# Designs tried in a protein design run: designed miniproteins, single chains, continued (2). Part 10

Each design is a single chain, and the fold is of that chain. pLDDT is the mean over its residues in the fold that is shown.

## One batch from the design tools (miniprotein)

Design m4337
Fold by ESMFold2-Fast:
Structure m4337 (fold): chain A 89 residues (1-89)
Amino acid sequence: MAEDEELAKKLESIPSVQEADEYFKKAAEAYREGDYEKAIEYLEKAIEATEKAIEDVSKDKKLAEVAVPGLEAQKELAEKKKKELKEKL
């Protein structure tokens, strides 16, 4: 439990992880407003930041083992949502 807490703090301290989270929040906000073009733009930036986060996290073996599967799943979900939104335009 304490070890998981330290790993979570370490993950959240990575700038690319923080950047990805912010773009996902902005994409969700744009989607709620019906601004699909803006939502797509933020999802695209979130995907790029998530790819960078996977690279940065992969430099730490213990952190990569815990975080990479979640980051990859998040990226795949974002790519799927971006594709769905593009088809609505």
Scores: mean pLDDT 81

Design m4338
Fold by ESMFold2-Fast:
Formats: C-alpha cells, sequence, structure tokens
Structure m4338 (fold): chain A 65 residues (1-65)
C-alpha cells in the first residue's frame, strides 16, 4: 500500500466512525426510555470510536512511510 492509499483509507475509516457515532447518538436521543435501543446506540458509538482509532493508527503508519 502506498502512503497516499493508506491516508485515504484512514480518512474513510474516520468518516465512517463519525457517522456511526452520530447514528448511535440519534437512536439514544429518539428512544431515551428504550433499554434495547439505548444499548444498540451505545454499541454503534463504540464501533465508531474503534474505526476512528484504527484510522488514526493507519495515519500514523502512513506518516512513517
Amino acid sequence: MSKEELLKLAELLKKKGEELIKKGRKIIEEHPDDKEKILKGIALILDGIGLILLGELLEEKAKKL
């Protein structure tokens, strides 16, 4: 993988992570008394954070190339 390809992949993962966090927050906001939907929203937020962290690690790796 080239440095450019790795940076583009990192950006894509961060954007997808932000989208998941936004989706998770919206579910919680729309269903504050529904425990199952709150758990689903939390899971999406955690998944989104994971993608952002992975994107950050790939960006660091790309900068070393």
Scores: mean pLDDT 86

Design m4339
Fold by ESMFold2-Fast:
Formats: sequence, structure tokens, C-alpha cells
Structure m4339 (fold): chain A 62 residues (1-62)
Amino acid sequence: MEILAEAIEDYTAQSKDELSIKKGDKLLVTDIDTETGKALVKNLKTGETGWVPVKYLKKVSE
């Protein structure tokens, strides 16, 4: 699954597998872990990948 999302708030990675994001960053969601409530995202500006809590993301493509 690939979906375009935007960071609604800044988030700082809490572990090595998470990604730090800034409010307004455009992110490509490639997977979702429903157990932890995290999405695997790629930051389209930096090319970095990592997990981010889904509550910090909104779907851009409607």
C-alpha cells in the first residue's frame, strides 16, 4: 500500500527504526502496523525512511 500523507505536527524518533518528521513534511506511507499504530513512511524531501505514529499523519490524496 502506498499513500501520500502529510505530517500534522513535529515528531522526534524515539528509537532507531523510527523517523523524525517536521510539520508539513510530505510522506509516502508504504505500510501500517495496526498493533502499534505506526506507519512506515518515506520522507519525500530527505529520502529517509522509518516508522511514525499514525496520529501525526493525515492523508493528502482524497
Scores: mean pLDDT 81

Design m4340
Fold by ESMFold2-Fast:
Structure m4340 (fold): chain A 97 residues (1-97)
Amino acid sequence: LKELSPEQEELARKLLELAKEILDIADEAVKKGALSVQDLIRGIGRVLRAIGHILEGRLEEAAETLAEAAEELAKATTDEELKKKLEELAERLRELR
């Protein structure tokens, strides 16, 4: 990660862990038939943009972009439990700033 303070490195690490959780939930939703592959691909695209923000040290923008990814995937998901998990991840991401 690019020349971050120790606090920023820890935040970047947390953002990467939350990004993994978002993708794992979205993949589970696709496997259950509760989310389209097209919506998964859109979610992956947003996560990749967030990783780009992390690499450039823009951690606040990264957290916001990941929260948007989780919110969009939650709206597209028809499984109520997975939807709630994505909504909780979006809330956690908005708290990390």
Scores: mean pLDDT 85

Design m4341
Fold by ESMFold2-Fast:
Structure m4341 (fold): chain A 60 residues (1-60)
Amino acid sequence: GSEVVARAVAYILQAIGDALERGEEPLVSKAKSMIEALDLIAEKYGDEEVRRIAEELKKL
């Protein structure tokens, strides 16, 4: 179960990084929305590793 969430987080991290590197709207706004959605997913599954990754994403 939680492994699937962790893998999704890794892909989302790559996508967010690319969007932020481009620095153009609406990509930046979409990246922030994805980070918020990821945080909710981490909370729902109660996975500490996923939670830590979500927190790291918020710093980007």
Scores: mean pLDDT 70

Design m4342
Fold by ESMFold2-Fast:
Structure m4342 (fold): chain A 57 residues (1-57)
Amino acid sequence: AEAEAWAASLSPARRAAVGWIAEHLPLSPAERAALAREVGLSVATVRELEREVEALQ
């Protein structure tokens, strides 16, 4: 699938974030910040991934 191909092209940290986001939408600000800390991404990057996952659903 297009979404699956996109996810496979991401770094391991981004793939981990995308998998969690897909199961937990919509994210609260606290959940987004916690995910960013756990995967080593910026909150802004997690917000971009959240929007991309929402667009693919």
Scores: mean pLDDT 75

Design m4343
Fold by ESMFold2-Fast:
Structure m4343 (fold): chain A 56 residues (1-56)
Amino acid sequence: GDPEEASRLARALALDNGLTPEQAEEAGKIAGELARTQGLSPLEAAIRGVQRVLEK
């Protein structure tokens, strides 16, 4: 996938759902890694990144 687009979508999705800027940054980093390492689409990576942060 596109790691930059995945990171941007994850940050936007996190902020739209009321997460903090720090949580949005973490979601973006996770989404970028998932897109890079697992080849996930930007949207799938973004959703998983946000879900991972919410599990904490």
Scores: mean pLDDT 83

Design m4344
Fold by ESMFold2-Fast:
Structure m4344 (fold): chain A 63 residues (1-63)
Amino acid sequence: MEEGRRLAEEAVEAANAGDTRRAAELLRKASEHLPAEELRRYVARIRDEGVRLAALAEVEALA
């Protein structure tokens, strides 16, 4: 759980920095520790709308 939240936080930071590939990799790893419902709350914190929607689609694909 703690590791999953750390990975999700890093994914949001990577996405906000424009590293969308790293963000997707970190979200995938976080999905092994956190349910999709929790991951969606982290994804909602991504500032760019296009990146946020892409990340949400990735979370749905992993669920």
Scores: mean pLDDT 80

Design m4346
Fold by ESMFold2-Fast:
Structure m4346 (fold): chain A 66 residues (1-66)
Amino acid sequence: MSKKEQVRAEVDERIEELARKYGLSPEQVARLRAAADQLVDAYADEDKQTVLDTFERSAQHMIRHL
């Protein structure tokens, strides 16, 4: 898999974990996925860890306000 595909797979797994933990609706999950897709595209050339750390910070903020 490409680096971008690996990052996207880990982000997707994390979204599923957060959805189960917080009982997110399909609409809330869709919003989180859309934000994650934008982030992965914006940081396509960054290190995997940097992308994952940035996603985690954004996801935590969004979940409090979903």
Scores: mean pLDDT 76

Design m4347
Fold by ESMFold2-Fast:
Structure m4347 (fold): chain A 100 residues (1-100)
Amino acid sequence: SMRDQIRDVVRQMVRVSSDFIQHLVRNQSSQSDIDLARQAYGLGVQSSVMIDQGQPWSTVRQQVQNTITVVRQISQRYPDDPIAQQGSRISDQLQSLINS
């Protein structure tokens, strides 16, 4: 189902966001960038929890949209980073799914 596809892609987003936080920390990136990546991770975790709890689609959609927005913000700061590029692709996939 579309909801199962969104759940799987959100789960991928959470993993990629976690990897990106570790990457930014290892590279001693700015605290503001690390904090934005942590915000993306937290929003992704919240999205996953809301989906698993069977929350109304309007609530889930808004939370997923917020997650996409923050992931795009941090990814745009690192256009040549493979992890950021993966985050951007997953964001595009999520946007397509919630718009369908």
Scores: mean pLDDT 90

Design m4348
Fold by ESMFold2-Fast:
Structure m4348 (fold): chain A 70 residues (1-70)
Amino acid sequence: SKEEAIERIKELAARALEAVRQGDFATADRLIQEAIEIAKREGIPGKEVLDILLPVYVAELEAAVRKVFA
């Protein structure tokens, strides 16, 4: 169901956020891509996907900025 797809996307986003916190950007990017593919196949609206994934992208940007200014 779409509801099950949304819960799976949220799980992937949480795992991606943890990967970013550990500096594992490759794993984070893979999990984000998996979430996007699920959203595309299940017809989840882009705004809903964006709202779920936005914290992960913010964390990646924060980590990238910290690395440059460290």
Scores: mean pLDDT 86

Design m4349
Fold by ESMFold2-Fast:
Structure m4349 (fold): chain A 77 residues (1-77)
Amino acid sequence: EKELARKKAEELIKRAEELVERARATPDNTEAARLLEEAAELYREAARYYELAGDEEKAREARERSRRAREEAEALR
């Protein structure tokens, strides 16, 4: 079901955003990097669900957010 895939993607985006906020709130660079890497994986999974839902534009946006989270994590090392 396209609607179920879309809801799954939205749930994953929300979880990823919460992890990004936690990463930016922590003074521990090692923990921040780990949380950002975890968020990047959730964004990537959300992109796959958006593809299943037929929403290629949101899938592309989720992949870009995944890339940005990984970039931010890398900068903390």
Scores: mean pLDDT 87

Design m4350
Fold by ESMFold2-Fast:
Structure m4350 (fold): chain A 66 residues (1-66)
Amino acid sequence: SKEELLKKLSKSLSEETLEKVKKLSEEEMKKKLEFEEGVEEGIRLIQVGLSKLLESKGIPPLPVKE
């Protein structure tokens, strides 16, 4: 449903962007959710890769990364 799509998008998007998304059709919301889920997975993979790269070079983890 449109409400379930909005709830899932609210976890990834800013309040300003979410307000704009609320005005979209259900089909457009579904496409947006698929895009955001892909971006989230991409960011996760980059963070893991960067962490491993920094460890391999003897660089300590960033202080804010606890």
Scores: mean pLDDT 71

Design m4351
Fold by ESMFold2-Fast:
Structure m4351 (fold): chain A 66 residues (1-66)
Amino acid sequence: SMMEEEQKRIKISQEISKVYKEFVAKHPLSPEAREKMNQAAVKAMKEGDVEKFRKEVEKIVEEEKA
């Protein structure tokens, strides 16, 4: 049903938002790194894969430190 699909979408969005906020709070990031994170978040919402999003954000943070 549309209600079940909407609830799943909301849950995924909330989980992605939580991961995003945790990383932003822990790491001072450049505007360029934040843009990469924004793109990864949009992709993760379409794919419904929070774990893949977490891995992509970890990679972005690590590349920013290098």
Scores: mean pLDDT 81

Design m4352
Fold by ESMFold2-Fast:
Structure m4352 (fold): chain A 64 residues (1-64)
Amino acid sequence: MSKGEQLKKQGEEAYKQGNYEEAAKLYSQAVEEGYFEAIPKLAEVYEKLGNLQKAADARAMAEA
C-alpha cells in the first residue's frame, strides 16, 4: 500500500468520525504524496468545512 493510499484511508476514518479538519489534512497529504484519487475527497471535506474556494480549487486540479 502506498503512503498516499494509507493517508487517504486515515482521512476517511477522520471523516467518518466527523473530524473534517483532520480529514482535510490527511487527504491533502495524500495528494502531496501523489495519490490524486484523494482529490475528490479533499474537495468534499472542504465543502463540509465551508471553504468553497478550496473545494473549487481541488476540483479544478482533478480536471487537469
Scores: mean pLDDT 80

Design m4353
Fold by ESMFold2-Fast:
Structure m4353 (fold): chain A 60 residues (1-60)
Amino acid sequence: SPARERVLEAARELAEAIKTGDAEAILRAARRLAEALADPDVTPEDREEAKRLINRLMSE
């Protein structure tokens, strides 16, 4: 779904921002993820997939 795709894109951007250590970039990416997650079409499964993606990318 478009909502799922936006959440996963925002999750990837947040993980990348965290790796840079740039606080401003992290806050900007976190805000985008929060906005994407506020979409009522986002399922609990989409939220869990986003968490797993961030955790995986952060572990690399």
Scores: mean pLDDT 83

Design m4354
Fold by ESMFold2-Fast:
Structure m4354 (fold): chain A 59 residues (1-59)
Amino acid sequence: SADELVAKAKEYADKAVEALKAGDEAAFQEYVTEAGRAAAASGRPEAYAYLVKKISAAS
């Protein structure tokens, strides 16, 4: 469902932030890619907004 995809996008976004803070560039790229795929599949702007906000705040 779209709700499950939003939850998945948020989960991967959180993992991407952890990888970024750990300096794990490969894991960061993979998690951002997975978050983006789930957000796109959900069709919900909230999922994209969460990803952008989390990455921007962690940079």
Scores: mean pLDDT 83

Design m4355
Fold by ESMFold2-Fast:
Order: C-alpha cells, then structure tokens, then sequence
Structure m4355 (fold): chain A 58 residues (1-58)
C-alpha cells in the first residue's frame, strides 16, 4: 500500500472510532510514520488503540 492509501484508511478508521476529522488526520499521520518499523497491520492496531483512548478521555 502507498503512504496515501494507508493514511486514508487510518483516518477513516479513527473517524469510525469517534474522533473528529482533524484529530483522526493527526493520528493517521503518526501511524503512517510507524509503518516502516511495525508494518501496516500493527500500525492500524496502534491507531485504533490511540483513537479509543482519545475518545474515552473526552
């Protein structure tokens, strides 16, 4: 997957989990940076956990 495709999928995932668009984009950008180290699936899992924590803190 390209970085753009990963960013789009992670942004959508974070929005589905309850984050606002801008927060979802920030989370997705951070997760994309983790892809070279963790791989796509692990980056998605980290993004989902971060989104869930952010929603619960509000």
Amino acid sequence: MSDEEIFEELTKLAEELGLEREEAEKLARGAVQLVPSLGVDNAKQMAALEAKEAVEEK
Scores: mean pLDDT 77

Design m4356
Fold by ESMFold2-Fast:
Structure m4356 (fold): chain A 82 residues (1-82)
Amino acid sequence: DEKAKLRKEATKLGIEGAKAAQAGDYKKAGELYEKAAELFEEAGDLKSAAQAYRRAAEAYRKAGDYEKAEELEKKAEELEKK
């Protein structure tokens, strides 16, 4: 029940992140995707967390924050390792 609530909130943040990216606000998109990824991790949904971290990394890269993008890409890779 609590995990379902975390997943639902993470999904809403992901949608907000997509809207921010569509508007060209890649910094905000990255922040929203990163928060979504953290909530998916708390819910134990590691696959969704990894996907959200990859989306955050792409958004930060488009925002010019290459160091943050590399950090989040590495975190996504670690979550995908069983």
Scores: mean pLDDT 87

Design m4357
Fold by ESMFold2-Fast:
Structure m4357 (fold): chain A 99 residues (1-99)
Amino acid sequence: SEEKEKLREEAGKKLQEGNDAFNKGDYDTAIKKYEEAIKLFEEAGDREGVAVAYTNLGEAYLKKGDYDKAIEYFKKALELDPDNQRAKEGLKKAEEMKK
């Protein structure tokens, strides 16, 4: 529907804002924007968009040293997209860092 298309577009903008913040080292803003993107992708029924946003959220928590949250979000991404290489690599790294 047109409504779902608008939600996906809005979610994509939030995802991009999160990526821009992440690339500048502003992980708190990145987390907030990725959480906003997840809500919009979920409302749109875009499971792939949710998986991407969960992967990015996991990477942001990994950068903050919050390994428990990083593990949680990488696992959520892999539940939606089991072949997501970024999420697999991120999960392995977060588990290794936590020991």
Scores: mean pLDDT 91

Design m4358
Fold by ESMFold2-Fast:
Structure m4358 (fold): chain A 84 residues (1-84)
Amino acid sequence: GPLTEVEIEVEAPNSDEGMEKAEELARRAASRLGVHALFEGTVEDGKYKLRGRALVPGADVPDFEEEVETASGKVRLRVRSRRL
């Protein structure tokens, strides 16, 4: 299809440091991919989760993951794409 759906998800410790780092990673990933995503933060199973989706025309976006250590634990970024 003519569109690619990009999903950006970050999982972090439910702490101020974890949430701040999650928002930083999500914003940098969106900027790096050239996408405009609205992010929603939730607390699920004792973790902070930040999720955003965007549609981009004809982009070939590889799936990737990044992990960052913080004093509160690991923050994990995951990007997935699918062509529509």
Scores: mean pLDDT 81

Design m4359
Fold by ESMFold2-Fast:
Structure m4359 (fold): chain A 67 residues (1-67)
Amino acid sequence: MREELEKEIDEAMVRIYIGLAKIFEKNGDLDLAIETLEEAIRLAEETGDEELKKEAEKRLEEVKKKK
Protein backbone atom coordinates (compact mmCIF):
# COMPACT_ATOMS: atom_id res chain seq x y z
CA MET A 1 0.00 0.00 0.00
CA ARG A 2 2.83 2.44 0.77
CA GLU A 3 4.41 2.09 -2.69
CA GLU A 4 1.00 2.53 -4.34
CA LEU A 5 0.39 5.74 -2.38
CA GLU A 6 3.84 7.10 -3.28
CA LYS A 7 3.17 6.43 -6.98
CA GLU A 8 -0.25 8.14 -6.82
CA ILE A 9 1.36 11.24 -5.28
CA ASP A 10 4.15 11.22 -7.89
CA GLU A 11 1.63 10.82 -10.74
CA ALA A 12 -0.35 13.76 -9.37
CA MET A 13 2.83 15.86 -9.24
CA VAL A 14 3.70 15.01 -12.86
CA ARG A 15 0.17 15.99 -13.93
CA ILE A 16 0.48 19.27 -11.99
CA TYR A 17 3.77 20.09 -13.74
CA ILE A 18 2.28 19.29 -17.17
CA GLY A 19 -0.69 21.52 -16.32
CA LEU A 20 1.58 24.37 -15.24
CA ALA A 21 3.58 24.01 -18.45
CA LYS A 22 0.34 24.35 -20.47
CA ILE A 23 -0.47 27.58 -18.61
CA PHE A 24 3.05 28.97 -19.22
CA GLU A 25 2.84 28.01 -22.92
CA LYS A 26 -0.56 29.74 -23.28
CA ASN A 27 0.86 32.90 -21.67
CA GLY A 28 3.90 32.86 -24.00
CA ASP A 29 6.35 31.97 -21.21
CA LEU A 30 8.05 29.33 -23.34
CA ASP A 31 11.23 29.18 -21.24
CA LEU A 32 9.21 28.44 -18.08
CA ALA A 33 7.12 25.89 -19.97
CA ILE A 34 10.30 24.10 -21.11
CA GLU A 35 11.78 24.05 -17.58
CA THR A 36 8.49 22.79 -16.12
CA LEU A 37 8.18 20.02 -18.74
CA GLU A 38 11.79 18.94 -18.14
CA GLU A 39 10.99 18.59 -14.43
CA ALA A 40 7.83 16.61 -15.28
CA ILE A 41 9.84 14.25 -17.51
CA ARG A 42 12.45 13.76 -14.78
CA LEU A 43 9.80 12.92 -12.17
CA ALA A 44 7.89 10.59 -14.52
CA GLU A 45 11.14 8.77 -15.34
CA GLU A 46 11.92 8.31 -11.63
CA THR A 47 8.40 6.97 -10.95
CA GLY A 48 8.37 4.74 -14.06
CA ASP A 49 5.25 6.38 -15.50
CA GLU A 50 6.03 5.84 -19.19
CA GLU A 51 2.67 7.26 -20.36
CA LEU A 52 3.04 10.60 -18.56
CA LYS A 53 6.71 10.75 -19.57
CA LYS A 54 5.75 10.43 -23.25
CA GLU A 55 3.07 13.10 -22.89
CA ALA A 56 5.54 15.52 -21.29
CA GLU A 57 8.23 14.74 -23.91
CA LYS A 58 5.75 15.36 -26.75
CA ARG A 59 4.73 18.71 -25.26
CA LEU A 60 8.37 19.68 -24.69
CA GLU A 61 9.14 19.16 -28.39
CA GLU A 62 6.06 21.19 -29.38
CA VAL A 63 7.10 24.09 -27.11
CA LYS A 64 10.69 24.00 -28.42
CA LYS A 65 9.39 24.29 -32.00
CA LYS A 66 7.47 27.46 -31.06
CA LYS A 67 10.60 29.11 -29.71
Scores: mean pLDDT 78

Design m4360
Fold by ESMFold2-Fast:
Structure m4360 (fold): chain A 51 residues (1-51)
Amino acid sequence: MTTRQRELATIRANRQAMADGLVRNAGFTPAMARAVVDMIIDVTESLPIKE
């Protein structure tokens, strides 16, 4: 339960930072950055992590 809450909070914080980075460094619009970050998060969540 706590791990899930922490993970969601971290993902949200990273989403904001990643979106800002894409706008700043890649010239994306906020809408495009949001879509790209959402895709990256989805892919990251699907990746198997080594224990």
Scores: mean pLDDT 69

Design m4361
Fold by ESMFold2-Fast:
Structure m4361 (fold): chain A 85 residues (1-85)
Amino acid sequence: VEEAVEKALEALDEAIANSTDPLEQRVLRELKEAIEKHRDDPQQARRYVEAAVRFLRRVAEKSTDPEIAERLRQAADEIEKLLKE
């Protein structure tokens, strides 16, 4: 779970920096804060990281930059793989 948390936080920072939607940026920031606040609770951290994967995929689909979209999809895939360990 700890590796998934670290990768999720990094990917959320990239998504926030590259999002053009203010509501989406706010949701991503709140999700990052929730993960950071609950990282000492593996069950809560896992839930927020799972939500982060869903939002990362959504940001990738809406992105006008194909390189950013690909990086966010790859990050989401890696995080999901770590959560299955």
Scores: mean pLDDT 79

Design m4362
Fold by ESMFold2-Fast:
Structure m4362 (fold): chain A 97 residues (1-97)
Amino acid sequence: SAQPGASVTLSCKYSLSSVDYVLWRMSGTQVMSIKVSDGSTNYHDSFKGKATGSVDKASKTASMKLSSLTTSDAGIYTCAVYGPGGETVGAGTKLEV
């Protein structure tokens, strides 16, 4: 859980050696995506300026920082990893604000 106005970092680990994209969703709605090959990011309009994503290839960890939290940011966040072998979706992380 987090306080309104605070920031939180969510992370997920992946095991694939060939990962194309990481997609973060909140309760089914797209938040952002990261292209792993070059680290380029794409944000849903409602999360621009709020979400910041990164990938650490050495630790195979994708992270998303959410800033200026409001109660509307509460929900189940999921990390989906896309590669040549298909999509792998992790179990959700519940964020309470």
Scores: mean pLDDT 75

Design m4363
Fold by ESMFold2-Fast:
Structure m4363 (fold): chain A 62 residues (1-62)
Amino acid sequence: MDSLKQHVEELEQRIRKLERELERLRKKPNPDRREILELEIEIGVLQLEIAVYNTVLKRLSR
């Protein structure tokens, strides 16, 4: 259970790094839409993984 919680925390840290990169790209005068889409997809996948692990953690909590 602790390993799953740690994994969720690591995923949250990774999302924060990607969100900062996404904002940096969006602030460019000619933003690369493909790079933005790729980052949005990666963030979405990580958010889904967190949701799955949080569901497992909630079910295993006694």
Scores: mean pLDDT 80

Design m4364
Fold by ESMFold2-Fast:
Structure m4364 (fold): chain A 63 residues (1-63)
Amino acid sequence: PLPVQPLEIEIFDEETGEIKTYTVTSPEDLRALAEIYEKEGRPELARALQGLADSFADAQAAA
């Protein structure tokens, strides 16, 4: 089996003006980030991360 390449995600933090980079190795990492941002009051970002998790899961299933 080929190792899954880690996915880097950049999220702009409007409060600090910084870009936060997250390394994700599984769809569960993306779902965990979505839950965090949902709780922080960023539902649009949480929804986008859920969509990325679904796409990442599909890519892993196809590999």
Scores: mean pLDDT 74

Design m4365
Fold by ESMFold2-Fast:
Order: structure tokens, then C-alpha cells, then sequence
Structure m4365 (fold): chain A 83 residues (1-83)
């Protein structure tokens, strides 16, 4: 299986930023839905780590990516509320 590359992570985060900005402008409720999905994904990663299905390093890398995604969504929510 292919490892998550730094370039793939950058592209994912850039795509999410554009999508989040669009949702902040047009439908901020979608940002709250995305936040819940990301939080559920963090729970799934932690469960896989506890079950020994992910290494500590792999779990940390995935959690870091999810945390960056969550920050993008939270910043977009704040921007929508400030308008």
C-alpha cells in the first residue's frame, strides 16, 4: 500500500481550504457537518491504534493530518461567524 506523501497531504489540505471557504460563504452548516466527520475519523484512528492495527507513528501522522483539517474547518466557521 502507498504511503501518504507530503505532496498528497498538501493537495488534500489545499482542496479542503477552498471547499471550506466556499461553504463559509454559501452554507456554513456544511462546515459543522465536516467538523463532526473529522472528529469521528480521529476516534476511528485512535481505536485502530489501541487495537494494534496501526503503529504509533502511523497513527500520529494520521491524527496530525486530521488535526490540520479540523483547524481549517474551525477557521472557516470563525470567518463565517465574523461576517
Amino acid sequence: ESKITEEAVKRLLETLRKSAEEHAENDPSKLEELKKIIEEQKEAVLKLKEEGKLSEEEAEERLKLLEEQLKIIEEAIKEAEEK
Scores: mean pLDDT 77

Design m4366
Fold by ESMFold2-Fast:
Structure m4366 (fold): chain A 89 residues (1-89)
Amino acid sequence: AQEHLDKGKELFAQGKLEEAAEEYEKAIELDPNYAEAWYNLGLVYYAMKKYEEAIEYLLKAIELDPNFLKAQYNLALLLEEMGKKAPDW
């Protein structure tokens, strides 16, 4: 699980978003309760501007670890970014 998380982080740093997502998905397949893998998958989808999927994955990370401040913070930022596209806000 950790090896796939680390490889995903490296691929994400290189801008290889789809490949990074695949590695995080492998980490989740090995450990579905791996909050950090769900969180990083959410960040990849946010970078791809797939906001609905990003929200889903960040919420999953928070569900698994309610004290995951980074996931809560990034969820708030993503919701604010979506709000900027609303006609009235």
Scores: mean pLDDT 80

Design m4367
Fold by ESMFold2-Fast:
Structure m4367 (fold): chain A 99 residues (1-99)
Amino acid sequence: MSAETRARREALVQEAIRAIKAGDLEAAARAAAEAVALDPEASREQRKGAVFGFGLLAAERQGPEAAREVARRVAELLGLSEEDKEEVLARLEAAVAER
């Protein structure tokens, strides 16, 4: 990955974090999806992992409903299958339920 692409990805990740903190879940999901899409070598499993990670971040800041919304929307924007979306959302619900 070029230095420019890496810097742009980092900027998008920071934008997603700021949007989550502000409760702007659509802006958060769009920035997160764009950041993930900048990695052309990311496997399907790595993309699913990124969806899970952004979902956990949303859970910590805005709660479990926000986690599901961000994860679902990032997965939609990345073009994940319904099966992959359901798998990630199930993992996210289990992780959020753990104290």
Scores: mean pLDDT 84

Design m4368
Fold by ESMFold2-Fast:
Parts: sequence; structure tokens; C-alpha cells
Structure m4368 (fold): chain A 55 residues (1-55)
Amino acid sequence: MKEEIEKLRKEATELNKQIVALLKQPASKEVSDQQSALLSKLTEINREILRLERA
């Protein structure tokens, strides 16, 4: 369980780096779609971390 939470935190950190990199790109539909996809994955990871911490 603790190892799983640590893996999820590392994935969240990597997704945050990708989101920051996209913010440096010129605005486009493709960039916006990628940001939305990454934010959705981040939200799911954060929910899973919260679930595991409560278990």
C-alpha cells in the first residue's frame, strides 16, 4: 500500500511536469486537448491516492 501511494505520487509529479511544459507551448486545440487529458489523469491519480490513504 505505501509503495503504491509512492508510485502514484511519482506519476502525479511527472504529469505536472508535462502540464507545465504544455503551458509554454503556443495556444492550440491540440495543446488544450492534451492539457485536459493530463488534468483528467492527475485527478484520477489524486483520487486513488486519497482512496488508498483512507484504506
Scores: mean pLDDT 80

Design m4369
Fold by ESMFold2-Fast:
Structure m4369 (fold): chain A 71 residues (1-71)
Amino acid sequence: MIEENARLAVYRVYEEFGKEEAERAAKTMVNHYKTLGDEEKAKAVQKGYEKALEDIETNPEAARAELRAAL
């Protein structure tokens, strides 16, 4: 599912490079799908990254565990 994949991708970028790079990656993915005219996927990516940032703020250890389980 693209929303879930986007969430995990944002977790990964955040863990390796920090919040600024995670936000940049998320915006790049949203813009990519918007350029293709795929509004459904653009919205899914947007939701995924918003959820990822919320999870990182509320329980970063659980977010890291979920990322590791998905790898």
Scores: mean pLDDT 75

Design m4370
Fold by ESMFold2-Fast:
Structure m4370 (fold): chain A 75 residues (1-75)
Amino acid sequence: MELPDLEGLDYSIILKLVRTAIDEAVKSNDPELVEKALELVDRAIKYARERKDYRTVSILEDYRNFLRELLEKLK
């Protein structure tokens, strides 16, 4: 199970890192940071689904949609 940078981290720490990445991407309006935040969100959705944390999955899917729309506007 090769997910670089998130392997062996506690789930709560992963969620905190994802939130920080989203906040930085939104503030910077940098398409590269938005793409990196999208990658982290997709990985966090996988972890939340494995834990059956469907509330967190729903929240992360909303952020994923928002970041995709933001990325299209920055192109």
Scores: mean pLDDT 77

Design m4371
Fold by ESMFold2-Fast:
Structure m4371 (fold): chain A 61 residues (1-61)
Amino acid sequence: SVEELIKEAMDAIENGDMEKARELAKELKKLGVGPRDVVFYGIKMGKPKEGAELALILQEL
């Protein structure tokens, strides 16, 4: 699911795996997921910092 993919991307950021985070961000972008979506999911999942960082990655793609 899209939510599981967002969670996996945030987990990658938390673990410092920026290469994996960028590849997952590319897949999220193909699915129509934007920076705003991952900010809200980050808050919902208790990972606001990781959500914000994922949003910046998505914005730069």
Scores: mean pLDDT 86

Design m4372
Fold by ESMFold2-Fast:
Structure m4372 (fold): chain A 66 residues (1-66)
Amino acid sequence: MKISKNVLEAEALLVFGEMFRSLGDLEKARELYEKAIEAAEKAEKDGDVEEAEKIRRLAEEGLKSL
């Protein structure tokens, strides 16, 4: 499988965002979700469209739920 660094960064940021959200640290969760969206957009431009779009959508839903 071809995994770009931007996809890996986006995944890590999404996981950390969800973790901080579950702990009630909404400020850090928001920051991490925003960074995950940025990393996913970079990965999408690199051609990793399917995985990047999935991560971006999950991060956007996370932000919306805050």
Scores: mean pLDDT 80

Design m4373
Fold by ESMFold2-Fast:
Structure m4373 (fold): chain A 97 residues (1-97)
Amino acid sequence: SKQQITTDIQNILKRYNYKLTDEQQEQLENLALELYKTDVVQQDIYLFRRVIVGVAELLSKGYTLTKEDQETLINYVKSGDGQALVEYLSAKLKELE
């Protein structure tokens, strides 16, 4: 449910000490909702959490997630390509240095 997604994201943000604006949190929740629609969350919870944590870090550092970013991340999760996912998120983090 949307309420469960909001709770899970808040727990992740607290655990990793990431501070997001309301708008950034909504962007992260929208990504999580799209991932939930693909059933991948039940198949690979670790890959799902890696996406959410990585995107939360990007947002906390001032990055704005694009539609292309969202589609790319969803496709990596759907394909189970954890390496491509990590490389994509790492490249975006490096751009913010």
Scores: mean pLDDT 80

Design m4374
Fold by ESMFold2-Fast:
Structure m4374 (fold): chain A 61 residues (1-61)
Amino acid sequence: MVGDIVEAVEDIPARNSLELSLKKGDLLEVLAVLGPHYLVAKSLKTGETGIVPKSKVRVIE
């Protein structure tokens, strides 16, 4: 959900310039929902924004 904090459950390399590169344990703020499978999120470590797969993150708060 928008405004939720999510945690990356595994290392995920970016496949293109729109996707966010993630390390296991990275925390992100959800900015938008892109259909049933993807989110736009902001990394709390780097401040970068990008597309992340919903299956690779879990909601923390």
Scores: mean pLDDT 78

